Designed miniproteins, single chains, continued (5). Designs and how they scored, part 99

Each design is a single chain, and the fold is of that chain. pLDDT is the mean over its residues in the fold that is shown.

## One batch from the design tools (miniprotein)

Design m19659
Fold by ESMFold2-Fast:
Structure m19659 (fold): chain A 68 residues (1-68)
Amino acid sequence: MLSEEEKEELLKKALEELEKAAKESNGNRTYIFMKAVEIVTELKKKGVDKETIKEVAEALYKKIEELS
């Protein structure tokens, strides 16, 4: 299990990557969604725990709704 500090840092970086994708694609929802899927897939490959992955995925998908 990641510490609270490590979870916050990971979430911050994931959201920053998503926001960069939104800016680069001029708000293209499909591109932003694909970027979110890539981020989640990378976390799974790196062995991040299931609960942390769920939290990050939920935050990313909620952010997509805010950017749309």
Scores: mean pLDDT 80

Design m19660
Fold by ESMFold2-Fast:
Structure m19660 (fold): chain A 96 residues (1-96)
Amino acid sequence: MSKAVEALKLIQEMVKNGTPGLEILEAVGKLVGVDPAEIARAVNEYAKTEEYKRDIKRAMEAGLTEEQARLLVVARIAGKLAGEDVPLDTLIEAAK
């Protein structure tokens, strides 16, 4: 399984269990081998872009909630920082 898909499954499980966002970021960082602060920075920068809005819209049109779409983008960015280029659609399929 790709690191981005593993991160998505981990995030989904931790959110379902009510885990705080900082603890989720720390767990994702450990899983993908990236500093949690670097993941947070990259996500915050991407969230300012039109590509982020397009990714969220695409995921929601595929049947995900806005929260699920936002978490999926976090997983994809974590994967990218770990050297993966996983397509958005691959993560949308994995999230269903």
Scores: mean pLDDT 85

Design m19661
Fold by ESMFold2-Fast:
Structure m19661 (fold): chain A 68 residues (1-68)
Amino acid sequence: SAQDAYAEGLRAYNAGDYATAIAHFERALALDPDFREAWVMLVVALHEAGRLDEAARQAARLREKFPE
């Protein structure tokens, strides 16, 4: 499920494995594109991985999809 993918992403993130965390958060969003928490954590994990341009693009998408 999207929730299971998100939970695995959080586990990887807490372990400092940002590449694995990103993959799991992307999986969560593929299953549920309205999963706001997964979008937020994807941006955070991309930033922690130093993938700043990708983090900025995903943050812009998050803002457009969830303007509040």
Scores: mean pLDDT 85

Design m19662
Fold by ESMFold2-Fast:
Structure m19662 (fold): chain A 55 residues (1-55)
Amino acid sequence: SMEEEELRRRVLEVARRASEQSNTDLAIKAGQAYAYVQAGDLEKARELVKEAEEA
């Protein structure tokens, strides 16, 4: 779905920022959000991505 594709893109952007900042907590959150997208739990994925983007 377009929502799933958008969430995957946002997760990858967060992961890239985490790598650039050497921010381990942000990297873990990005990984968890990606796992939720793969599991089809888009609500939890969106919550984690939003938290990561606001951090």
Scores: mean pLDDT 85

Design m19663
Fold by ESMFold2-Fast:
Structure m19663 (fold): chain A 103 residues (1-103)
Amino acid sequence: FIEELKARLAENPEDWNAQLALGETLLVLGKYEEAVEYYEKALALNPEDYRAQMSLGLALLNLGKAEEATEYFEKALEIAKKENPNSAMLLVIEGNLEVAKKK
């Protein structure tokens, strides 16, 4: 699982796909603080990655940082609208944004 992704990052620290995948794996395992770190690294390499923005928001929301999560969901929604304004993914991002705003 994680060992394979960490091995990839040891060989290529600029592999933003591996940074993103490791963040997602950590998020699923409930390791939200570590997930945030890897999503931040992924976004440093690719700032226009709406998936990383959304996933960072989800990790922050799980850490009780609803205001910060809201900002990242808003950024994700803006980027996703520019890439494909008719995408069903916009509904997913908007739903997460509403959950964050209620907390």
Scores: mean pLDDT 78

Design m19664
Fold by ESMFold2-Fast:
Structure m19664 (fold): chain A 61 residues (1-61)
Amino acid sequence: TAAAERMAAANGLEPARGTALVVAGFAKVEAALAARGETLTGFGVGGSGKPTRTIPASEFR
């Protein structure tokens, strides 16, 4: 989505890959945040009115 493209660009990721990485990395990020005691809601994709988070490019490498 456009939001995923903007997030990818801001984090030095390829726009097309950004959308796929957001979807594919969702479960991994969720598990990592749960272990840290944090909550992930509305990960920068789609317009559900949920909080949006930007994950640094390093999180996907």
Scores: mean pLDDT 51

Design m19665
Fold by ESMFold2-Fast:
Structure m19665 (fold): chain A 80 residues (1-80)
Amino acid sequence: SLEELIEEANKVIRELEASDTPTDEQIERMKKLGEELRKAAEESTDPRERLLLNMYILAVDAALMLAAHRKGKPLPEIKL
């Protein structure tokens, strides 16, 4: 559900922010959550729900960029 997706995103963002050495598994999990959030935002007809989802997408993308930088990997492609 949408609520479960948002809760999972909050949890993964906090776990990633708490780690100075993010794992490849954490990065892949975050990428998958970002894609699910984008699909939910595209399918949403509620402007408030879409705004909330877009805020989480930005947070996920920021966390992914930080994680990629810490791992020395190329920055993930951001599709806004």
Scores: mean pLDDT 76

Design m19666
Fold by ESMFold2-Fast:
Structure m19666 (fold): chain A 58 residues (1-58)
Amino acid sequence: SEKAEEAIKYVEKLVKESKDKKEVEEKAAEYIQKMADEGKINDDDGQEVAVHLAELLG
C-alpha cells in the first residue's frame, strides 16, 4: 500500500542518516506502531515494513 511504502522510505532514511542501530529500531518501531494505531497501515503492511527494517539493519 502507499502508506506502507511511505513507512518503508522513512525507515530507509533513518537507517541512512543514523549510525545508532538501536535508536533507528526504536524510532522505526514507534513510527510503524503510530501509523497502525491511526489505521493508516494494516497488520500485513506493518509486518512488511518490519521485515524490510530487519534486512536493512542485518
Scores: mean pLDDT 77

Design m19667
Fold by ESMFold2-Fast:
Structure m19667 (fold): chain A 77 residues (1-77)
Amino acid sequence: SMELEKAKKELEKALKEAEEELKKAEGKYKEILQEAIEKAKKVLEDPNATLEELKKAKLEVEIAIGMHLISKGVSKL
């Protein structure tokens, strides 16, 4: 399905961004980001992953990135 393929590509893009941000992350935000990345990779590796699971994994990765950036004073709102 086109939606499933799009969701996988969007999650892969979010993971790439998260891995780059992980290099700059420290303390508890590094741990949160690492956990989100590990969970998202498991979803991508699952051939039976649903569209909802892929979207949830992407959202969790984006939240982890956002928390890290807010902690550095880079982004708010």
Scores: mean pLDDT 85

Design m19668
Fold by ESMFold2-Fast:
Structure m19668 (fold): chain A 78 residues (1-78)
Amino acid sequence: GKIEVRVTGLDRATAERLAAHAAGFGGEAEIREGDPMEVVITGLDRAAAEAIALAARSAGGTAEIYEDGELVEVLKPA
């Protein structure tokens, strides 16, 4: 299925670094301005999506992994 990762809780500089990291895995990233600011990442396989979600959580963000529009995993800051 189609994998999408949505990340909230990051500052803009960290969000831009996460977007670049996702692009390194062949993904596409969009930063959506708002409160909260959201990073939406598509085009990753499940393993790359989990790696990006773990990186987001380690940076203090919340990451949600969606497959075919359904929420399959949530990683929250400790």
Scores: mean pLDDT 84

Design m19669
Fold by ESMFold2-Fast:
Structure m19669 (fold): chain A 76 residues (1-76)
Amino acid sequence: SSAAEEARKKAKELGEEGLKMVKEDPVKGLQKAVDKLQKLGDEAKKGSPEVTQAAMDELSESARRIGELALKLLAE
């Protein structure tokens, strides 16, 4: 559905923004990215189950990429 597609797109865009924030400041950027992902996740849970599943799959992938980048930058 278009709603599920919009939810996936928004989650992906937020993931890309999170990566930029972490690149600029690994500690503060990670905190901001986590807060934004949590808020979007809570919002998605209020939708239909299909929209929630689509958003959560994309959010999980975004969280993984953001976490991996933060760990690499903090290890340097």
Scores: mean pLDDT 81

Design m19670
Fold by ESMFold2-Fast:
Parts: C-alpha cells; sequence; structure tokens
Structure m19670 (fold): chain A 61 residues (1-61)
C-alpha cells in the first residue's frame, strides 16, 4: 500500500506540473521502495515524498 500511495503522489505531482527535479526525486524514492521490498523503506520513502510535496506547495502557494 505505501508503494501504491507513493505512485499516486508521483502521478498527482505530474498532473499539477511540479518541477522536473521534484518529479525525479519522487521517481527515485519509488524505485528505492520497489528495490528494497521492505515495508519500512516504503514508509520512509512515502514520508519523504509527502514532506517534499508539502514544502513545494508552500513555496508555490
Amino acid sequence: SPLEELQRLLEEARKRGYPDEVIAHLETLLEQAKKSGDPEVAEHALQTARRLLEAVEARRA
């Protein structure tokens, strides 16, 4: 489920037109979570993605 949530965040960031650097960072987090297969790694990646998106939205709003 964290992988599915991370995938959703990535797709939403693309739809919202987030900067390429942000998209690349989210893609890296998703790949790390996929390669690990560990729920803890997936949770950390998801938390990092959420914080990143919050920071980006705060700067754009």
Scores: mean pLDDT 80

Design m19671
Fold by ESMFold2-Fast:
Structure m19671 (fold): chain A 78 residues (1-78)
Amino acid sequence: SEARQRRLAEALRRALTLVLAGDVEGALEVLRRAYLEYARETGQMSEEEAERLAEGAVRLAAEDPELARRALEELAAA
């Protein structure tokens, strides 16, 4: 459980860093892969929900860079 949560957090940190660097497509690839793997391993969400979550997170980070920076700081502290 903790190992999966750590992998997901690491993917989110990487994706946020990519968005802040202007690489929105790279961020989407990283986060989509991580959430799809999480969905497949746990069964806690559908693959469609995983893709939607990844797309929404990347979109939100791209539209609000200050929110993305705060999220990255919080993830780095955890």
Scores: mean pLDDT 83

Design m19672
Fold by ESMFold2-Fast:
Structure m19672 (fold): chain A 62 residues (1-62)
Amino acid sequence: SMKEEIEKKIEELSRKGVLAVIQGDYKTAAEYLEEIAELYEKLGKKEKAKRLRQQAKVLRSL
């Protein structure tokens, strides 16, 4: 289903985002969080998406 495809993409991007943070690539990590936020918004999880965008903004400021 479309929901399962989106959830799989979130898992993939989350793994890549964690790796980017570990490597100190905060700009790339922020970009992954922004993409994950868009996917959560498609799932109707607006508050989760908002929190992820706030986290991405913090990472971009580092």
Scores: mean pLDDT 89

Design m19673
Fold by ESMFold2-Fast:
Structure m19673 (fold): chain A 80 residues (1-80)
Amino acid sequence: SIAEASRKLDELAREVAEKTGLPLEDARFVVGTAVSESANGVEAAKQALRDRLKRLGVEVDDETIEEFAKKAKEIYELNA
């Protein structure tokens, strides 16, 4: 469901904002990009997360990137 995917995207965006200190709007952009890139696989979603967070001046460990990428893929699968 699009509604369920939207809700889970907001949940993940809040989690990213809490763990990174980013404003919620920036976290939503990061998560939205990772969800879109999940169409090209988990490695593409991870790379999108790393690149976007780095541009925003945020460093996170590989375990956190893996966690966020898996959740982004789950959101992608709810839409397709």
Scores: mean pLDDT 84

Design m19674
Fold by ESMFold2-Fast:
Structure m19674 (fold): chain A 91 residues (1-91)
Amino acid sequence: MSSEIARAIGAYLRGLADYEEGNYEQAAKDFERAIELAPEGSELRARAYLNLGKVYAKMGKLDEAKRYFEKAIEEGTGPVREEAEKALKDL
């Protein structure tokens, strides 16, 4: 695994932990870092977009949430895409 992919996974996992704890501002920064480091079109990047959308939805920033769910649909496949499509409908 390249050092970038390893850091992307680390940022993603920190984002999940911060989101679970309700630290939405920090979770957003962690997922943004994961997106920067993850390869374009990767499942990791699509999952990071999905979770960033969930963070913005929790913060009441519905326009931002919608944009990130749309990115998760664009880059994701299978379960990630399905979850992002459902999240968009539930906004």
Scores: mean pLDDT 88

Design m19675
Fold by ESMFold2-Fast:
Structure m19675 (fold): chain A 61 residues (1-61)
Amino acid sequence: SEVKVGDIVIVEEKTPDGTRKYFGVVLEVSPDGKTVKVRLLGVNGGQEIKTVPVSNVKKLE
């Protein structure tokens, strides 16, 4: 499924201790569809915004 602005997503981050998963809301999708800007829920009081590859993001639905 194609990721869109306003989608609730799971962002996966690989670490030495395994894969961390964060819930987030898509704020922007790049013109080429390769990256998304996501506001991470539960990180820095819900204020953390990251640009991540779309391959690291899964739509929650």
Scores: mean pLDDT 77

Design m19676
Fold by ESMFold2-Fast:
Structure m19676 (fold): chain A 68 residues (1-68)
Amino acid sequence: MSKQELLREAAILYTAGSILYTAAELDNDEETRRRAAELLRRALELAREAGAPEEEIEKIERLLKEVE
């Protein structure tokens, strides 16, 4: 994938993970919370591979810490 494609995919996964985390918190759903963490870990991997700005990487890491 191109750098732009990696960044786009990372952004999509971050957004999806954020939505699932919010849903998991509202419903106290551990399985949905785990799925949110999986999406956020993938987003972090792709963002790092793409060489995303440190600020964007920290944003993903911060949310992942809240989920875990």
Scores: mean pLDDT 84

Design m19677
Fold by ESMFold2-Fast:
Structure m19677 (fold): chain A 65 residues (1-65)
Amino acid sequence: SLEDEAGRLLIEAQRALDEGKYEEAVENFKRALELSPDNPVARRLLVEAYRRMGKEEEAAKVEAL
């Protein structure tokens, strides 16, 4: 299901984030959020990934959604 795919993307993105692969983490968190727009975990972690990259404007935009 789309929910199962979103869950898998969150796991892969979190692993990428932990490994310092911020661009990969952002892409997977964005995809997870597209599949599950109301998922607060995906949104929170996407904000964190952008901040770790120094992309404060992108982080603020996601936080405002």
Scores: mean pLDDT 83

Design m19678
Fold by ESMFold2-Fast:
Structure m19678 (fold): chain A 84 residues (1-84)
Amino acid sequence: SAEEKELEEAEKEVEEFLKKGPKEEELYRLKARRMIEAARAAGRSLEEIREIAEENLEKAKEAGNEELAKTMEIAIELVDEEMK
């Protein structure tokens, strides 16, 4: 499926990036980009992706999941930039 293919590509890109010794912030940014690409491959609009990212950000903050919260904040920023 398109979603599975995007996830496989995302995993390869993350592995390659980690081999280069990236900073944690760059890793979250990479994860955010890959999540957006996977959602688009699944047929979601940028507006839908933004709404999902906002919902997940709220849930992450309630759960104390700082990594997911940072990833979602970056995803919202990237979607806003793409919609310009």
Scores: mean pLDDT 80

Design m19679
Fold by ESMFold2-Fast:
Structure m19679 (fold): chain A 77 residues (1-77)
Amino acid sequence: SNVERAVGAALRAVGSAIDAELKARAGDKEGARKAAEEAEEAAREAEEAGEEKIAEAARKAAEKAKIAAETGELPKA
């Protein structure tokens, strides 16, 4: 279903955001950048599934992943 596809993609986006923070904190700048890119790709998949609220959550996770990759810290909000 579109909901299952969207949820799966959103969970991947969140997981990639956490991975970006962990890699950035470990000094793995390349790994952190790739994790942020994976979060962006997952957010696009969630958007394509057509579940607006889930896609919004995935997009926010991807934005947090980029910040985490740059700063080593996931935003709290």
Scores: mean pLDDT 84

Design m19680
Fold by ESMFold2-Fast:
Structure m19680 (fold): chain A 105 residues (1-105)
Amino acid sequence: DPYTEEAKKRLEEVMKEPGKSFEFEAEFAKKLSVKASPEIIEALRASRERNPLGVASIRTETIEDTLAAMVALAELGASRIGVVSIEQGGKRILIIEGFPADVTF
């Protein structure tokens, strides 16, 4: 699947160093051959409802969990998906955020 392979490649680049980031269109995330679990969808929905700007956020440690979160965010109606790497407790962590269409930086 060329879409999933491209997403994995981009996420591997993001994981190379803390602070590196990448942004995906939700339409791209819908094309990924990855299933979002109901638990991930519910966690992201709850995160979105707690945020006054409607931004959903989740932390992952793996590329596979990050791909699942991207699919879940697209299913929840995010327009754009940001991924940034951080270092926390000696581990590389990915922060994934889904933005509604009306939110800009």
Scores: mean pLDDT 83

Design m19681
Fold by ESMFold2-Fast:
Structure m19681 (fold): chain A 69 residues (1-69)
Amino acid sequence: KLEEISRLAGEAWRLLQELVARGNTEAAKRVRDLILEAHDALMNGDLDKALELYQEAVELGRRELERSR
């Protein structure tokens, strides 16, 4: 589970970087906020919530990058 969370966190951060590079500040902020919430959940020991929030960040990032085309 921690390995999966780590992988999703890395993917979410990569998507955030791409949104920032494209100037999509609003989408970048939303993805960043989800990453921060996921990190808080992880630090509080709520692995299930952290996993779900990182998954949401990845899904949102992918959708916004596709929409930006």
Scores: mean pLDDT 81

Design m19682
Fold by ESMFold2-Fast:
Structure m19682 (fold): chain A 64 residues (1-64)
Amino acid sequence: ESAEEYYNQGVKYASEKDYEKAIEYFEKALELDPSNEKAAINLALVYKELGKPEKAKAVLDRLK
């Protein structure tokens, strides 16, 4: 299991509009690699798509 593998699963589920699983896998990617910009950006995009811009901002604020 790798951050990149979890990121790829998140992208797959997001493309299928399974946003709950997309969020789960992007969060797993960020748990393994908190500096994974791709996972954080895509998770923020999913939250924006769901109409949750405050959650999107919180995800991006985790990047350091």
Scores: mean pLDDT 82

Design m19683
Fold by ESMFold2-Fast:
Structure m19683 (fold): chain A 119 residues (1-119)
Amino acid sequence: SAIEEALAALKAASDEDLRKAATEVMFVAKDAFDAGDLDTAVRAIEGLIELAKEAPKEHIPYIAGLILNLIEEARAAGVPLETAARLLRRLLEVLREKEAPEDLIAQVEARLREVEAAA
C-alpha cells in the first residue's frame, strides 16, 4: 500500500532525505483524508511521530509542524478526540525527550489542552 511504502522509505531515509521522506508521508496522509481512510491517515501521523524519536534535532521543528497540521486535518476529517489527544501526547513525549524548543513544546501542550477540553 502507499502508506506501507512511504513509511518504509521514511525508515530507510538518510538524514539529508528525511524532510523529503516526511513530506511524502504527509501527502499519503492528505490523500487518505480525501479518500475518507482515517485509519491510514492516523498510521501516517504515528509513523512521523516514530521518525521524530530517531531524527536529528535540527529536523524536529519541521517534522513536528507536519504532525500538528495533520492532527488538525484529522480532527476536521472526523478522527475521534481521544485519538487526536493520544497522538498529541506521544508527540509531546518525543519533543520533551529531544529537548525541543520551549515554544514548540508549549504549542503542543496548548493543542492538547484544547482537544481535552473539547472531549
Scores: mean pLDDT 85

Design m19684
Fold by ESMFold2-Fast:
Structure m19684 (fold): chain A 85 residues (1-85)
Amino acid sequence: SSKFEAEILYSMALMILSVSKTISSSKLKSMSVSDLQSLRSDLQKGIAYLQKAKELDPSLKPLADAAIKEAQKLISEIDSIIASK
């Protein structure tokens, strides 16, 4: 069902985006540009899964929107760090 598919996508997104809750600013600043770009790509993949999950199950929208906002905030920090290297 679309509800089940949404739950799987949401869970996959949270696994991918778990780094946003555990990675420190000092760790980000110590990473290479290539590692930062890889992390950025993973975060974008997580966001895409959340967008699809909330389309399939609108009841997930508040949780998905919150997680997307946190991931976008981390992407902005990554972009700032890359620009400073």
Scores: mean pLDDT 88

Design m19685
Fold by ESMFold2-Fast:
Structure m19685 (fold): chain A 56 residues (1-56)
Amino acid sequence: SKEELKKEALELGIVTPEQADAMSEEELRERIERRKKNLEKYPTTAEGAKAVLDAA
């Protein structure tokens, strides 16, 4: 749903709450998918994907 997509986009830090509210569901999906692909190849946003796994 749009609410779930808004929440996920906000958690990824790719939109503000106002932007997420104004965007369509499709726009939110595209941005989320694009960001997830970049995070998988270059986990630069988490010094800590490694640090979180190292802490577990």
Scores: mean pLDDT 68

Design m19686
Fold by ESMFold2-Fast:
Structure m19686 (fold): chain A 66 residues (1-66)
Amino acid sequence: MRFVVTFSGDPAKQIAMVLKLLGDPNVTVTPVGPTTFIVTFSGTPAQQQAMVNELQSDSNVTVTEV
């Protein structure tokens, strides 16, 4: 599954979220702007949904399925 993820707010929080995503071996992150990333998830649909739910729970993160 592929998503466009846009961060807002505190840069330190944005960096922490990107590092967390990069720590997952089933995730690839491609920067397309200073606060915008294309995130590709592999693994099971349940794992993908859990990751999307976690990202969407942050009020400073916008997630759009592509």
Scores: mean pLDDT 76

Design m19687
Fold by ESMFold2-Fast:
Structure m19687 (fold): chain A 72 residues (1-72)
Amino acid sequence: SSSLRKKILELIGEILRLIGEIFDLELELEKLKKNGGDEEKIKEIEEKIKELEERIKELLEEMDKIEEELEK
């Protein structure tokens, strides 16, 4: 039980870290779009945000599975 709770906390920590990275990238993306920036850099940032969002989704699915095991 305590081991499963520790895993959930570790997953939450990783998710929060990834959310922070996404917000930093979105701020850079807004700056680039506002200033008529490099279209290639814009695309790279958008692709990186998408990859981070997919990773968050995978971690949330893992967390849900652990929570279901705790309810059994």
Scores: mean pLDDT 84

Design m19688
Fold by ESMFold2-Fast:
Structure m19688 (fold): chain A 75 residues (1-75)
Amino acid sequence: MVEELKKEAEELGKEAIEAVRKDPEKGKEVFELKKAKMEQLAMAAEGLDEEAGKEVRKILDEAKAEAEKILKELA
């Protein structure tokens, strides 16, 4: 269960980063949609266990920071 949530978080992060790298304009829209899913996933993990929630949020926050950095560099 926790491992599945972590894997899903890693996949969401990877997809968001790849989307903004391929096309920053369209990728920004995809990233906004994925941020909503990321928040839902983080809340679900927190509901299961505090440590699981922290691990999922760390994965998602790192992915969001990378995607935002790419968008800023291309602006």
Scores: mean pLDDT 80

Design m19689
Fold by ESMFold2-Fast:
Structure m19689 (fold): chain A 75 residues (1-75)
Amino acid sequence: SSLLNQLEKAIKEKKKEEALKLIEELKKTADEETLKKLDEIEKLIKEGKYEEALKKVLDLSTDLGVRQLKEVVLG
């Protein structure tokens, strides 16, 4: 999503406050599994672990893409 792309950029640029604001926006529409992953990313950002947070965002982006593909192929 556009919000995930903005979050990735904010993390790459180490913009802590912007990244946390984007996580709160993403949480508003997140399912339970996505919410848990966003909580992990938020914790890493708060701890200054930007490289680890970035990996988690990329994993989340891939997972969401795989879910969309499964819906098209299986339903």
Scores: mean pLDDT 78

Design m19690
Fold by ESMFold2-Fast:
Structure m19690 (fold): chain A 68 residues (1-68)
Amino acid sequence: SSELEELARELARRLVEAGIADEASAERLVQLLLEGNITVARVAIKELREAGDEESAELAERILRLLE
């Protein structure tokens, strides 16, 4: 889905901006999300909430719902 790819790339960009992931890890995250890896989406939600970034955590939850 185009929406899934757009949201996954936005999440990856936010994780790099927040210092949670480097660019290589962010690209791998996009690939795993596009492959339907639900565990990766859940881990991203947890890491973003621990960082205090609720806006990005909500974006990750939207991705999780698209994967279910």
Scores: mean pLDDT 83

Design m19691
Fold by ESMFold2-Fast:
Structure m19691 (fold): chain A 77 residues (1-77)
Amino acid sequence: MVEELAKEAQELAEKAVEAAKKGDKEKALELAKEAAELLEKAAELYLKETGDEEVAEGLRKAAEAVVKHTEELVKKV
């Protein structure tokens, strides 16, 4: 279910940000990658079920943003 995957991804993304703020670079990047994978799966499933490319693109961009944002946080700490 797309909504469930997106929610799980959001929870992992929040944990990734918290790990980055605590200076745990490895854990932050690992959690961000897991969140991105779930968002990519949600995008694929949503596109398959609805044909809505705009929402699917949004989910894929969110996956990229989670990884990039976590990498930037890790660099600044």
Scores: mean pLDDT 81

Design m19692
Fold by ESMFold2-Fast:
Order: sequence, then C-alpha cells, then structure tokens
Structure m19692 (fold): chain A 58 residues (1-58)
Amino acid sequence: DEEKLEKLKEEASELSETLPGEEAKKKILEKLKELLKESKDEKIKERLELYIKRLEEI
C-alpha cells in the first residue's frame, strides 16, 4: 500500500506537467480517493486523508 502511495505521487507530478492546474488537481484527487477506498492500512488511510484535505484547500 505504501508503494502505491509513492507511485501516485510520481503520477501526480506527470499530470501537473500535462494538464492545466485545475484539471491536474481533479485527476490527482480522484486517484487519491480511489487509493483510500482500496487501502486497508489505517496508517496509509490517515496519510491519504491528510493529503486529500491539503489539496482541496489549495
């Protein structure tokens, strides 16, 4: 699960380069929410929830 989070961070960087900021943010949020739904590790869930909140506030 932690490996999936690291991979998602890499994908977020790629999306930021290929899409306008607002569209990149939406795609990243969708991926984060999907990973949160799939994750069974509470520690990873906490990290994902914090990251989602941070992105939504920006």
Scores: mean pLDDT 73

Design m19693
Fold by ESMFold2-Fast:
Structure m19693 (fold): chain A 94 residues (1-94)
Amino acid sequence: AMAAEQARADALVDEAGTELRNLFKKAAEDYVNDKEKAEQYIEEGRKKRDELVQRAAAELSPELAAQVRTRIDEEFKEALEGFERYKEYLEKKK
């Protein structure tokens, strides 16, 4: 029983990490040509984070949902930092 909840928790975090990385990669790629579109991808990532955190709260125990929220927040932070580094790289690349 506990193993099934943990597997679901891990799946939600993996989904968050994958989707956030993909959205922020698109944001970085579009940043050079369309900054407004890049900002829209970042906002979509924030909404996706919030949606997955709400799903965790609905599907998991309060303790496990809190852990998933922390892990998803870390995935969001890493994705955002990755975007900022890639954006800086593209600006320096010319």
Scores: mean pLDDT 81

Design m19694
Fold by ESMFold2-Fast:
Formats: sequence, C-alpha cells, structure tokens
Structure m19694 (fold): chain A 59 residues (1-59)
Amino acid sequence: MMKQFEEALEKAEEILTEPISTEDMVELARKIAEKLGIPFDLALQAVGVANGKIGRKEY
C-alpha cells in the first residue's frame, strides 16, 4: 500500500522503538508530517497506531 498514511506508519514504526508519551507522539507526528509533506492529523494517527502496537508487544 502506497498511501500517505502507510508511508507515515512505516516511518513512525522505524523511528519508534519504545512506547512514548502523548507529548512525544505530537512532536514525532510533526516531524513526520514535515518530512513526508502530509497533514499533521494523518501523521499523528500513524504515530498513534505505531505507538499502540509497540506498547502492546513490548512494554
């Protein structure tokens, strides 16, 4: 899947190795949105999904 959300999710999963706080999710989403040229809301959803996956599997 080559949608902007999938790209943001892959990037978030690469960067995010441990569960992070909501404040850190917002900062990461901003960086991903700027890097990929996508809306902040979309990047924030992708970061939230990636963070949720890590929190369930690791910590």
Scores: mean pLDDT 74

Design m19695
Fold by ESMFold2-Fast:
Structure m19695 (fold): chain A 108 residues (1-108)
Amino acid sequence: AEELLKKGEEAFKEKKYEEAIKYYEEALKTASEELKARALTLLGAAYAELEKYDKAIEYYEEALKLDPENAKAWAYLGKAYDLLGKKEESLEYYKKAYDILKKKGIAP
């Protein structure tokens, strides 16, 4: 699964979002629970770049069911809600991401 995630992230970096999705979906089939949460978060991010925010949100929520301490998934969820004009939910999710990162010593 890890190698497929790397290939997907490279495709994502090149803005080949449909190709990234394909790699992330293949990774998801063989991933451990930890890598599954990561793959779901990356799937959501790729769908968000394609402006498919409903699908992105579904994937972020599934990732957070597996790993509630995934600050990146919370931040992406906040961004998706912000882009949909749901400012109150967006701020709540950004705060969740910030609190997790602060606890890990990554944020001030």
Scores: mean pLDDT 82

